# Designed miniproteins, single chains, continued (4): the designs that were tried, part 101

Each design is a single chain, and the fold is of that chain. pLDDT is the mean over its residues in the fold that is shown.

## One batch from the design tools (miniprotein)

Design m15498
Fold by ESMFold2-Fast:
Order: structure tokens, then C-alpha cells, then sequence
Structure m15498 (fold): chain A 94 residues (1-94)
């Protein structure tokens, strides 16, 4: 389920459909979140944030980096949690 959404997101990204790609990665992250796979959820929120940043949507990018930070923290990855918290703060300055 989550893997199918991630695969569709990669296909959308390869076609330059950044908004569709980010939406699909967000849906995949929600699936991992609901199953308690917080590290995988954080990785997909990170990918959604990167795609929104590439699309120039810094508000959405910051939102998804904040989600990535929260889920890395839940997964016990405090280094990545702090990294993405700071990335979100920097995007809010833009």
C-alpha cells in the first residue's frame, strides 16, 4: 500500500509533476504513520518537503520538514529530528 503510493510519487516526480509527487509521498507517509513505522513516515515527509521546496512552495516545504522532524523524534533519531527542525525554520525566513 505505502510502497505503491511511493512508486506513483517517483513516477510523478520523473515527469516534473511536483505537486502530485509530494501529495503521493504524503499519503504514503500517513500509511506508515498509522502502522507505527515512524522512521519510514519521517523519510517520506522529508521527500514531500524536498519536492515542495523544488516547486518553490516554501510554506509547504517547511510544514513537511516539521512533520519529518516530529516523526524522526518519535523514531528516536534525534540528530535528524534537529536537522529537519532547523531546515523548516530556515525556510520560514525565506
Amino acid sequence: MAEELRKKGIEALSKGNYDEAARLFEKAAEVYKKSGNYEQAAELYDEAGRIYKMAGNYDKAAEFYEKASEFYKLAGNTDKAEQYRREAEELKKK
Scores: mean pLDDT 82

Design m15499
Fold by ESMFold2-Fast:
Structure m15499 (fold): chain A 99 residues (1-99)
Amino acid sequence: MKLEDELIEKLVDYALKYGRKAVEKDPETVAGLIAAIVNYALGDRTGLPEEVELEKLNDKNAYEIAMFELLTGKIPTTWLASKESPTYQRTLELLKSRL
């Protein structure tokens, strides 16, 4: 899906620009967070913890803000996309290729 690819690209760029240390330390967890945000944007809201401000995930700019907050604070290990998800695999590929 075109929107999925655009969101992955933007969030990967954002994570590398503002949270590079977190990506270098644990690229798998960062990829899981990006994939979860992308899945939410595509209508899959399953698995979002109560601590996530849903308003921040309804706008492309808000996804970048939410990613910044997740990367600069506590990374929620319970809110990660499945490692078997195509979105996760694509995101991890891009993160590793740009490190």
Scores: mean pLDDT 65

Design m15500
Fold by ESMFold2-Fast:
Structure m15500 (fold): chain A 75 residues (1-75)
Amino acid sequence: SPRETLDAILARLGKTQRDVAEEVYKLGGGSYSTIGKFERGELNEEDFSYIVDALRLLGATAEELQALARAYAAA
């Protein structure tokens, strides 16, 4: 699932969902509610791109980001 894929990336990076939400906010991607919408599958493509950009800044690999995008599209 998208949540399990995200949790695996965060575990490897030693980061939390709060760290992602803070980076999304700094990028202008909205609010802390963005992670909650992600978990519910309610994000549009633009909001999802902010999560991808935040994870990249936190040290996620291109392969991890591709896996997350595939998991979200399949949900």
Scores: mean pLDDT 76

Design m15501
Fold by ESMFold2-Fast:
Structure m15501 (fold): chain A 88 residues (1-88)
Amino acid sequence: MKEHTVTLVVTPSSSDPTKWVLITVERVDGQLVSTERETFDSREEAIEAMKKRKQEYIDKNGFELVEDETVTVGDNTIDKVVLRKREG
């Protein structure tokens, strides 16, 4: 059985404090397959993009939601979504 995992993370940009970043990490059987970064002008825009990608993985590729968490660390808010698909 092959396990495919996609992790979506929204975090403030470390290189530009006025920007937010959506990071998409794809793994197959624990091995890193791809990492994508997209920059947004606001947290709201980054969250909207994350929700759209989450829905596309669920609706088009048969992924299931396994984790959806918002964590506050100091003055920073991090949103994390984990999606999983089992094939075989």
Scores: mean pLDDT 80

Design m15502
Fold by ESMFold2-Fast:
Structure m15502 (fold): chain A 82 residues (1-82)
Amino acid sequence: SELEKKEKLLRELISIVLEMAVELAILREQGAPEEELERVRREAEERLKKLLSEYFGVPEEEITWSMIGEKMGELLKEIVKS
């Protein structure tokens, strides 16, 4: 169903964000250079953009961090209201 697809997408998006947050926290504790933190953020952004592009049918280059947050919020709201 469409709801099951949205739940799967939201779980995948949340997993990527949490993985990024944990990796950034570990790197900061280790005193890693900013280039390593930027790499982690970039890799997470690419993964998020790919998933959203595939689901919503929009080009990856049109997906911004604000759009990622907006779409995750829309998915969460729909799942909670179901």
Scores: mean pLDDT 85

Design m15503
Fold by ESMFold2-Fast:
Structure m15503 (fold): chain A 92 residues (1-92)
Amino acid sequence: AAAKPVVTQTPAELTVAEGSTVTLTATATGGPVVQYTWYKKKDGILEKLATSSTSGSLTLTNLKPEDTATYYVKATDAAGNVSYGSGTKLTV
C-alpha cells in the first residue's frame, strides 16, 4: 500500500493590514512530499500561484484588498498521490 500524505495548512484564517507580508505554511504527515503547489480562489476562480519542490511555505508580500481570498495548497508525493490543504482565508 502506498503511503498518502496528510496536509495541514496554517493559519486557517488571517486578517492583515494593507502592505503586510504573510507566510502560509503546509505541513505533511504520513509520507514524503516532493512538490507543493499553491492556489488562490477568489470569486469562484482558481488561480495557480506557485510551485515548489523545496518548501511547504508561500510568502505573500505587499498585500492589497484585492488579495482577499482563500488560498489552497496541493501536496504531491513521489508516487503521484495528491492531497489538498483545508485552505487559508485571508482578509486584507
Scores: mean pLDDT 78

Design m15504
Fold by ESMFold2-Fast:
Structure m15504 (fold): chain A 69 residues (1-69)
Amino acid sequence: LSEAQLERIARTLVEEYGLSRDVAMATAKEAVKLLSQSVDEVAKILVERYGVSERAAKTAAIMARTYSK
């Protein structure tokens, strides 16, 4: 994934879920690193590591997978 795609995921997390930019970017980067895992597994890891909501975590995982093509 490009840096622009990472920034797009982070922006969505900030705008839709109220995450800080730092947490949103860390969440987006972690979702991209975990592309080999299922969406549900990635979401579980993001909730546990960053304390984001399950909805925000699933959104990050789905967007990362969509941008990976």
Scores: mean pLDDT 83

Design m15505
Fold by ESMFold2-Fast:
Structure m15505 (fold): chain A 90 residues (1-90)
Amino acid sequence: MKEKIDKAIEEAKKVLEELTGSKFKVVQRRITDDKVEIVLESEDGKATVRITIDLKTNKAKVEVSLTPELRDKAEEIQKKIEEAVNKALK
């Protein structure tokens, strides 16, 4: 599981860099028996992505908080990250 989670984080960071042009870093990682919560932040601090992985279903939920300039891309970013993370968890 840890290897799949690490792969999912790296895939999410790659998709984020491709869609936003910004590099992201892991600012928070919280692991419980039933879920993993990961928070990614852009290097300028203007975009935050929260990834919640349900360890019972191996499914990810993605929440995106972006500056007004990136708001129109929020739905696309959320969808692409969720797809990439769920693919990595298979």
Scores: mean pLDDT 77

Design m15506
Fold by ESMFold2-Fast:
Structure m15506 (fold): chain A 84 residues (1-84)
Amino acid sequence: SEEEEKEVIERLRTEGKLDDEQIEFVKELAEEQGVKLSDVYKAIEEVIKEEGVEAVRARVKGHVLQRKNGPKEEMDKLREEAEK
């Protein structure tokens, strides 16, 4: 629902410390993988628990840059990490 999507976006912003560009990338990744945004958030939450929020931010920044100028292989790797 719209309400659930808004809550997930807010958690990505507050708990994941992602900016609007990074959140948009995560939304696109969820659509490409055919999963709900909430499922991608669950994978991100696990990374935060294991490596901390700075690791998530660094990973997402790298993938956003790669998406703009690089090959699809980097996105496929992020998708595999989210699939857990």
Scores: mean pLDDT 70

Design m15507
Fold by ESMFold2-Fast:
Structure m15507 (fold): chain A 97 residues (1-97)
Amino acid sequence: MKERVRQAVEELRAALEAELPSLPPEAAAALRSDLEGTEAAVERMLTEESSVEEEVATALLAVGLAIEARLHGAERVAAAAERLLKAVLELIREREE
């Protein structure tokens, strides 16, 4: 499942890069900042061993990014953030089994 999380964050970056030219500068700056924080959390989560708290924090960042993207009409970014959320939640679920 860590592979799916890595792929989801790569898809999220690609979605933002695709939508950046159509976004107002303020929206572009907000989404870029949110993505940078989310990417940093994912990288920390994927390096060696992650706690449930780190995984939950990453999921919450993905939720925040999806909400912010929808408020600015960045539907591709929102959809990619939702896919990242699902991948992180699947990782958390596997730890309980």
Scores: mean pLDDT 81

Design m15508
Fold by ESMFold2-Fast:
Structure m15508 (fold): chain A 64 residues (1-64)
Amino acid sequence: MVFDDEELEKEMELLREAVARATRTPLPEGMKPTLEIIKALAEKDYKKYEELAGGIPVEELPVF
């Protein structure tokens, strides 16, 4: 289903701002693993996080 133009404009504007802010921290295209690590941390699934991060201790998080 399609959305109204108003919602699309708001979504696009948010995306543009997010992209503009992200340009301060360039995100390489190989960020799929990082997104999964972030999701695991958000759910406090440390076992999955450890698997994705290769067993990196939580204190040494590769954050950016």
Scores: mean pLDDT 56

Design m15509
Fold by ESMFold2-Fast:
Structure m15509 (fold): chain A 69 residues (1-69)
Amino acid sequence: EERFAELARRLGISPATARALGYGVDLLETQVRGVEAVKRFNERLKEKGEDVSLDEMDAIAREIAAELA
């Protein structure tokens, strides 16, 4: 829709090609969210220090998942 039309305009390509690339953009957005989740998880672990339990790691992962939902 809006995103595919913008992509077509930016790249000077046909709308059909932009729609095909739009699926790639959705996959990339999923990867970007994954990278952001890992980054936040690492930052939270660093703030808690060396004695982070598995239960605390699980709690942090759940918090980040909720934040990115």
Scores: mean pLDDT 62

Design m15510
Fold by ESMFold2-Fast:
Structure m15510 (fold): chain A 94 residues (1-94)
Amino acid sequence: MPSDEELFEAAKAALEELEAQIRAETDPARRAQLVRTGAALGLYAAKTLKDKEAQKRMLELLIEWLRRLAAEFPEIAPVAEREIAKIREEMERF
């Protein structure tokens, strides 16, 4: 089993790779799917982390990742905002 630090860095790297794929994507529907994939991955990582402060940092990182993508790609902003709302709801449970 990876450590919290290894899991956090792996999740961060995976989100950075997805961000590169989102920027290369030209289809708005596929871009939206990649955003949802990143949100699910980040939330799964946060729930898997054992340290509550690391969980909070992952959720905050994920919200900022989604906000940046919403700013760069207005067509997926509604999808990103829905994912942010879900993450904020989950934060109340941590």
Scores: mean pLDDT 84

Design m15511
Fold by ESMFold2-Fast:
Structure m15511 (fold): chain A 61 residues (1-61)
Amino acid sequence: TSQRVIDAVNAALREAGLPEIEMAPDASVSEIINKALEHLADEPASVREAVMRAAVEAWRA
């Protein structure tokens, strides 16, 4: 669900030392992913990959 994706993204961001994203409770998974990608635009590929993998795993759960 969308909340699980938000929680997973924010957990991965905290591990990377980055600020959490804030999303409305009715935000779609696509909106969450787009927000995360904007937030990670200047970060190393390894950080982007870790956050995106966490999001996908949460979405599939």
Scores: mean pLDDT 77

Design m15512
Fold by ESMFold2-Fast:
Order: structure tokens, then C-alpha cells, then sequence
Structure m15512 (fold): chain A 78 residues (1-78)
């Protein structure tokens, strides 16, 4: 996946996360997607890796969040 696709993925996760009904999970996904986006733009792959791990942890605890993450990946990668 290119850096441009990784930024697009982060923005898509952020966009789809806004539709989540759970306010706390919504805020956590948006915050970590923004951290991932900013890290990718900065070329900080260590920070990007940490943000991605946190996104995965949020998704593993909430089925709706997992579905939104998978939808974001599908829409960005085809």
C-alpha cells in the first residue's frame, strides 16, 4: 500500500467512524485514525505502527468498529 493510500485509509476510517453510535468508540477511532494519518504524512513509521495497533485493539473490542475498519480498507484498496 502506498503512502497516499495509507493517508486515504486513515481519512476513510475517520469519516466512517463518525457514523458510529457509541460516542466513546467513535472518539477513540477518530483520534487514532488522525494519529495514523499524521504519522504516515511525517514518515514516522514507528508512530504509524503504534496507531495501527491501537486501531486494531479498538476494532477487536467492538463489532461495529471492526465493520467500519474493514469497509474503509475495502473502499481504499478495491
Amino acid sequence: MSREQQVELAEKIRELAKTLKDEEIRKQLIDEAERFRDAVRAGDWEAAKRAMIRLGNIASSNEEALKKLLQAVSEVTG
Scores: mean pLDDT 84

Design m15513
Fold by ESMFold2-Fast:
Structure m15513 (fold): chain A 85 residues (1-85)
Amino acid sequence: MLGQVNVFGLSKEQAEELAEFMRKLGASSIEIRPNGTLFASGDLSIEQAIEIARKAIELGGKVYVTVGNKLIIGEPGEEIKISEL
């Protein structure tokens, strides 16, 4: 399924670590901005999207993943939220 990932609040180094993790899961388009903001897209399963959200939270970032008809939201200190679009 086409997945889109947006991550905020990471350092550039943390964003690069997350980008490498996402490439291993099949993300093919990744952009990291100087402020650490990360945008990515690729063919992702719901399970892979949840793994990406968990990794982003572990690194201290806030993450939004859209995959299929699902929106996955993760932020540090909160439980991952999964909503239908």
Scores: mean pLDDT 83

Design m15514
Fold by ESMFold2-Fast:
Structure m15514 (fold): chain A 86 residues (1-86)
Amino acid sequence: MSLEEIIEETLRRLREAAPDRPEIVRLAESLFSYFTRHPEWSLEEKRESARESVAEAVALGLLPAELAPTVLEILLEGIERLEEAR
């Protein structure tokens, strides 16, 4: 699977998990854009960035706290797939 296919699959899963939250899809697009521009970042740094971004989205009221574990899991799986595709 190409990087583009992995990103689109991750975004598709996020739309299904949070269908009324387009800001969460935009957050994920921004994260994956940063990861693509910074291939030198470790898997750990990418995972931590995802955790911090989800926590901030909850704090800002963009994501209900009850959806945070599901959104985070989808993002972390996407990050792991991107790492495996290298």
Scores: mean pLDDT 82

Design m15515
Fold by ESMFold2-Fast:
Structure m15515 (fold): chain A 89 residues (1-89)
Amino acid sequence: AEGGMRATAAAGEWLVALPEEGYDVAEVEGGFASDEDATITVRAVKEGESEGVVRVFGPAGELVEEGRGPARGTDGEVELRGVELRRVE
């Protein structure tokens, strides 16, 4: 089953965005922006094994970090490691 995305980020919170197609990420925990790689726990809703992507945005809406990792099942928890910080609109 698919549905639901988080498209809002607050200070110290992490925004989860779905790539163009394929993934459905429902929730994220532990949202503190960091200059270094961080571990992000994501709850992804997927059918079968697949990959998930988490984008972390700062309070001004800039992309500060991006994490990727495997996700599986219709209701599963995915641990993703943050990657290099990047700035986008």
Scores: mean pLDDT 40

Design m15516
Fold by ESMFold2-Fast:
Structure m15516 (fold): chain A 82 residues (1-82)
Amino acid sequence: YKVPKEEQEKILTKLKDAGLDKIKPLDEMSPLAEFLYRRYKKELIKLGFSEENAELLARVLATASVEGRADLLSTLPNLPYV
C-alpha cells in the first residue's frame, strides 16, 4: 500500500474534526464538485486508499476545493495531482 491504513485513518479523523459534518451529500453537490469528486476518487485509489476511504476523501476534497475551505485542505498530506 502506498498510503498505510493507519495514516488513512488519521487523515479521515482530522477531516472529521475539521468539519466533515458540513460536507454536502453527493446528491446535493454542485456539478463542479461532483466532477472533482469523481476525479479525486480515482487518484486516491491509485495512491492505495480503500474504495470507502477514497470515496469519503474525494467528497471532502471536492467540496473543500469548490467552497474554498483551506482549513479542510490543510489537514491532508501533499497529494500530487489529486
Scores: mean pLDDT 65

Design m15517
Fold by ESMFold2-Fast:
Structure m15517 (fold): chain A 99 residues (1-99)
Amino acid sequence: SKLEEEIDKLIEKVGEEYGFTPEEKARLQYIIKSFLKTNSLSLEEIEIVLRHMGLVKLGKATLPDLLAELEKKKFSDEQKNRAMSLLLSLATELGIDLR
């Protein structure tokens, strides 16, 4: 689908910026596409979560720091909950420490 193609492009772009491996990019694609089967997220929401995952991987942010960023951007509680759920799913798949 066109949405899946846009997601693949977004993961490639953000993955290059944050140094994700080809294996990590494939895992991100799988989790995001699986998540979208039961949750509705915009490409903007997906990009924010992916970029934050990149910062966490570089040791420049924590997982809870995403909630503060989303609140500053005036996201709804529903949008914040979906974004946090996606971030936790991605962190688990990549083996990133949640502590």
Scores: mean pLDDT 82

Design m15518
Fold by ESMFold2-Fast:
Structure m15518 (fold): chain A 100 residues (1-100)
Amino acid sequence: SMIDELKKEIEELEKRILLLWLKAQRADAAGDAASAAAYRDQMIAEVERIANLLKKAGFDEEAAKIEELAARLRAATTMDEMTAVLSELGKVIRATFEKA
């Protein structure tokens, strides 16, 4: 179904987000602030891509929640803040597909 295809595409984006977050943390630990920032920006762009996919599928409320989470990731200054936002992202995505 279209919903099953959307779910699989979003699950692949979630995997990319996790890998980019791990790369950002590794770059930061190595003192490579420029690479850490670049991976963080790429991660946020993938979160925004999830919001766009949900909006195109008619999940406007859920898309708006994820857009807010992307804004919170941009404003986050600590690893703990970013981890909390990513945890909330996963919950919003799971709730969306449990409802569909």
Scores: mean pLDDT 86

Design m15519
Fold by ESMFold2-Fast:
Structure m15519 (fold): chain A 78 residues (1-78)
Amino acid sequence: SMAAEERRKRELIERILELLRKMVEMQREKLREAGLDVAAFEAFVEAQLPATVAELESMDVEELEKALEELEAVLKKA
């Protein structure tokens, strides 16, 4: 059903956003250790979040599943 597909998309988007947040935290720690401007990086990430969410909302379930798999693979290498 359309409702089940929409719920699945929402769950995939939420999971992708959680992994992206984890990557942002890892990058923040690297910047802090390097003595770089963490606040500027955080402001940039916050400004980009609405566009990222809109892009994910435009994807179908297959595209979201592929994006999630690719993101999980990147995190496993980190």
Scores: mean pLDDT 84

Design m15520
Fold by ESMFold2-Fast:
Structure m15520 (fold): chain A 103 residues (1-103)
Amino acid sequence: SSTLKKAKQVMDEIKKMVGDFIDPLIEKTLEFMAKYEEGSKELTDLLSQTLNALKSNFEELKPLLLRGLKMALSAKTPEAAAYLLYQTFNEIINKYNEIQSKK
């Protein structure tokens, strides 16, 4: 689907920023999204917002991103990995909005 293609493209861009250690996480996330179409659009929108925040404020957001990605990699199911990513991306967007409000 177009949603899955967009999510893969965004995750590949994040991979370029952090490294190939997230490859298993990309696979788990796409597996979750293929099974849960309604949640896939919301997660894709969060991924796009997160990428935009990272492109603008990578150094400030990197510690939060790396912690969340490592936790999601340790998840035993695609559902658990997706939930941890959802939390991490929301935290990144919230932190980005705080940074923007101070400028």
Scores: mean pLDDT 84

Design m15521
Fold by ESMFold2-Fast:
Structure m15521 (fold): chain A 74 residues (1-74)
Amino acid sequence: SAAERGRLLAEFLAYASEVMAKLKDDPEKKKKAEEVLREADEKIRALIAAGGSVAELQAVVEETKKKLEELLKE
């Protein structure tokens, strides 16, 4: 539903903001995180335009979170 999609995207944006805050003093990792988030935004926009499901959007969000967690571990 539109409400489920909106909630998923809002929670993802909140998570992204927390990651960027954690990387504020690491410009190289911050740049990599920004690129990961840009690619995720492009995929999310494409899925929405194509009428993709909440499950497909959730898969992009979860894959993006894994990439961001990997950056935080380095």
Scores: mean pLDDT 84

Design m15522
Fold by ESMFold2-Fast:
Structure m15522 (fold): chain A 73 residues (1-73)
Amino acid sequence: MDKEVLLEAARKAIEAARQGNVDEALKTFREGAEKANDELALSGVKAIERAKLSPEGVARAIEHLTEQALADA
């Protein structure tokens, strides 16, 4: 896992989600998870996409998922 790539993607995705740009947030985090080669983050973002959360819900879910992925590394 590339920790710096995942952290940067999470930061940008959380910011986009809090600005109401849920689609950009999910795309940014998915691309970051793929570049970081993090299977947990990639699987998690697909689950977040299916859950159809609010913008704040997406931001919180990405934050939590990033913490979990980093704890497993």
Scores: mean pLDDT 81

Design m15523
Fold by ESMFold2-Fast:
Structure m15523 (fold): chain A 79 residues (1-79)
Amino acid sequence: MEVEKAKEELERARQLAAETDRGVASIRQDGLENAKKLAEKDPEKAKETIETVDRSVGLARAAADQRLAEAEKRYEELK
């Protein structure tokens, strides 16, 4: 029972990580495109836009990666 729940959580954590990877890639690409448009008029604001996007995607990625690491550790300890 516990091993089965750990395996299910690991699968969910893997799915979340994959979804987060796709989501952050899209957000980062949109941010880079927006920054390109700003760079010719305001390079400092363009840099701030990239930094804001990097912070947001970094936080989302860190949360997903932490959940995956915890799920992998839990499954390994129980099997």
Scores: mean pLDDT 82

Design m15524
Fold by ESMFold2-Fast:
Structure m15524 (fold): chain A 104 residues (1-104)
Amino acid sequence: SEEAAKILNAIFLVELGRREALKAMDTASPEEAKKIAKEFLEAIKQIVDYYITNPEAKQKINDIIEEGLKKIDEAKSVEEYKRVLEETTQKILDILYEELAKAI
């Protein structure tokens, strides 16, 4: 379906973005890694706003992003930024895969 295709596009972009963000963080300073993590979570928000039509799923994902951004502000090292990004992204992907299962 067209809805399933949009959700698949969101999943693809989130997974690709996570891979590229983590790769960039491998050579980044702590200050650069914090910026990369925040910019990636803001990018996920834009992806979800564009591709996901279910308002309840959008709200849950936005809540997860806001919690992730708070944890990034509290984190102190590249390894902590990477962990927060990985954990936050996995929670978002779990919701996107649930939405995909409903759309097929």
Scores: mean pLDDT 91

Design m15525
Fold by ESMFold2-Fast:
Structure m15525 (fold): chain A 74 residues (1-74)
Amino acid sequence: DDELLREFYEFFLSIRDAPAEERKAAIEAFLRELLERLGIPLTPEVEAQIQAYAQALVDRLDEALELVELGLQE
């Protein structure tokens, strides 16, 4: 969905200049909110996966932002 892709782009863009610690916390919060909207329960196992994903995204945020931006342009 174009709306979801744009939401991801705007979110990543908003945290791009933040320190890594704040970026990780923001990504974790964003993922929890997204899962709640999708009706997926936040079990301890799911929260552990959210933390792992947030860590990976912090390390690759610039690459993720570039890919989302490219998708929005085409």
Scores: mean pLDDT 74

Design m15526
Fold by ESMFold2-Fast:
Structure m15526 (fold): chain A 87 residues (1-87)
Amino acid sequence: SEASELVRKAAEAFKAGDEEKFRELGLKAYELFEKASLEEQLEFVETLVEQAEALIPEAVAMGYSEAEVREALEALRAKWEARVRAA
């Protein structure tokens, strides 16, 4: 989806240290996410988790805790799995 592609581009900007482009692409991806169907939102979350897991080394280099990042990603996945079961 367009939102998932924007997440991948945001991840590339994050790796390049382009904080402004990362924020711009992230906001655009989020706006599309809010308007998406439940199935498209799940695809978006799966893409976001996959890209974020690949960026853990970069996040750790920036001062983030690997354990806290992994916990946040697991919580996000669990939240969307619960939402699918409730739908």
Scores: mean pLDDT 78

Design m15527
Fold by ESMFold2-Fast:
Formats: structure tokens, C-alpha cells, sequence
Structure m15527 (fold): chain A 89 residues (1-89)
């Protein structure tokens, strides 16, 4: 139950991060674009910190899935930030 809720929360968080990067790339204002990128990074970092804090409460069999989720969030930020930088050049 708790892990299923956390998975749903992670999917919602990933969608929000993607939307923030799309808005940043579409923005004609560099200051707004940078602010939106920072919001995406902060949101991902908060989600990773939450997963790390909850790890001792998650069944050991789910730990590889939790670690993969942390790596996926990091990869989304790296890809989104690179896409924003390429679009801004």
C-alpha cells in the first residue's frame, strides 16, 4: 500500500519535472527559463531525498526498484537540463 502510493507520487513528480522543462524550453524569457529549470532540479532533489529517507521503511526486496527510481530522477534532470541548454544556444 505505502509503496504503491510512493510509486504513484513518483510518476506524478516525473510528469511535473517534464512539464517544467517543456515550459523552460518554450519560454522566450531566459530568467523564467532558468527559474523553471531550477524548480525542476529542486523537485527532483526533494524526491530523491524522500526516497533515501524512506528506504529503511521499504521492504528489502523493493530496494533495487527504489535505487533505480533515484537514478531515473537524476537521468531525467540531466537530460532535461541538456535539452534546455541546447535549445538556448
Amino acid sequence: SGWERLRAELEATKAEIAALYQRAIASPDPAEGQRLVQQAIDLAQAAIARLEALKPLVPAIAHPELEAAKEELQAIVEAGTAAYQAAAA
Scores: mean pLDDT 87

Design m15528
Fold by ESMFold2-Fast:
Structure m15528 (fold): chain A 56 residues (1-56)
Amino acid sequence: SEDEKKAELGNELLTKKKDLDKELKDGTAGYITALAKGEKPKEEEIEAFKKALEEE
């Protein structure tokens, strides 16, 4: 169901967030957390994520 699919995506994103937080230790956590909650990230969170992708 849709709820099961959202739970699976949320759990996967939370796992990725923990891995990224350990690797990068930067502002990407907000971006990943917002996605895991099914919310749209804030501009500053999106920028932090993009910067992490460029540097790392």
Scores: mean pLDDT 67

Design m15529
Fold by ESMFold2-Fast:
Structure m15529 (fold): chain A 70 residues (1-70)
Amino acid sequence: SEEQERLDLEVEIGVLEIKAAVTIHLSEDPEEREKARELLDKINEVRAWFEETGDIEKAREELEKIKKEM
């Protein structure tokens, strides 16, 4: 169902936010931390856009691009 797809996407966004936050706070590599901050900003943009538009397909596409950079 679309409701399940939306919930799955919301969970995935949350998991990626946590992964980025963990890297920002715990990584010993300054370059890795900076990259994680940039990815977190992109994740937050996807969340905001998804909350405004509800476009599951486009949000998923953008998250897949972010995951490839992680």
Scores: mean pLDDT 85

Design m15530
Fold by ESMFold2-Fast:
Structure m15530 (fold): chain A 87 residues (1-87)
Amino acid sequence: SMAEIEELQKKITELVQEYMEINELYKKNKDEATKRLKELLIQLGIVSEAEANKMSIEQLKQLLSEEITRLSLEYVRLLHEAKKAAG
């Protein structure tokens, strides 16, 4: 549905904004940026707290980047299918 596509677009936009904000925060406070990124990935169900605590910031950023890419590809797929169905 269009509502599903709009919700997915909103989720992608929010994650991209969070990624950019974490990158800016990292320049000023590495510990706070790392904590914020860990909390986000745990909330998204990508990692457990135990797994996140063993990862570097670079590994955590890669996981968020991969999730944004996955959602973006799904968004493009759904948008294409919706346009095809609409005629």
Scores: mean pLDDT 87

Design m15531
Fold by ESMFold2-Fast:
Structure m15531 (fold): chain A 82 residues (1-82)
Amino acid sequence: LERAAELLERAAELAEEVDKEVSRAARSGADYARRGDLRSALSSARGALERLESIKDKIPEEKYREIRELLERAIRELERAL
């Protein structure tokens, strides 16, 4: 869970430069993961990814790929912990 939280925090930090909603969702996911609330953490992480996909054409490709990979890795870690 700590690894998932760290990945989500890194995604939130990078997203702060491109989209506030992705950043907030990722940060919420990290907070939930640290509390052991896997369901809420997954929901927030998936919400962040969905938001990121909706704006992919409006942000730099490199930033999109980096944030996406962090979110996908965090989601996999959370799913394994279920």
Scores: mean pLDDT 86

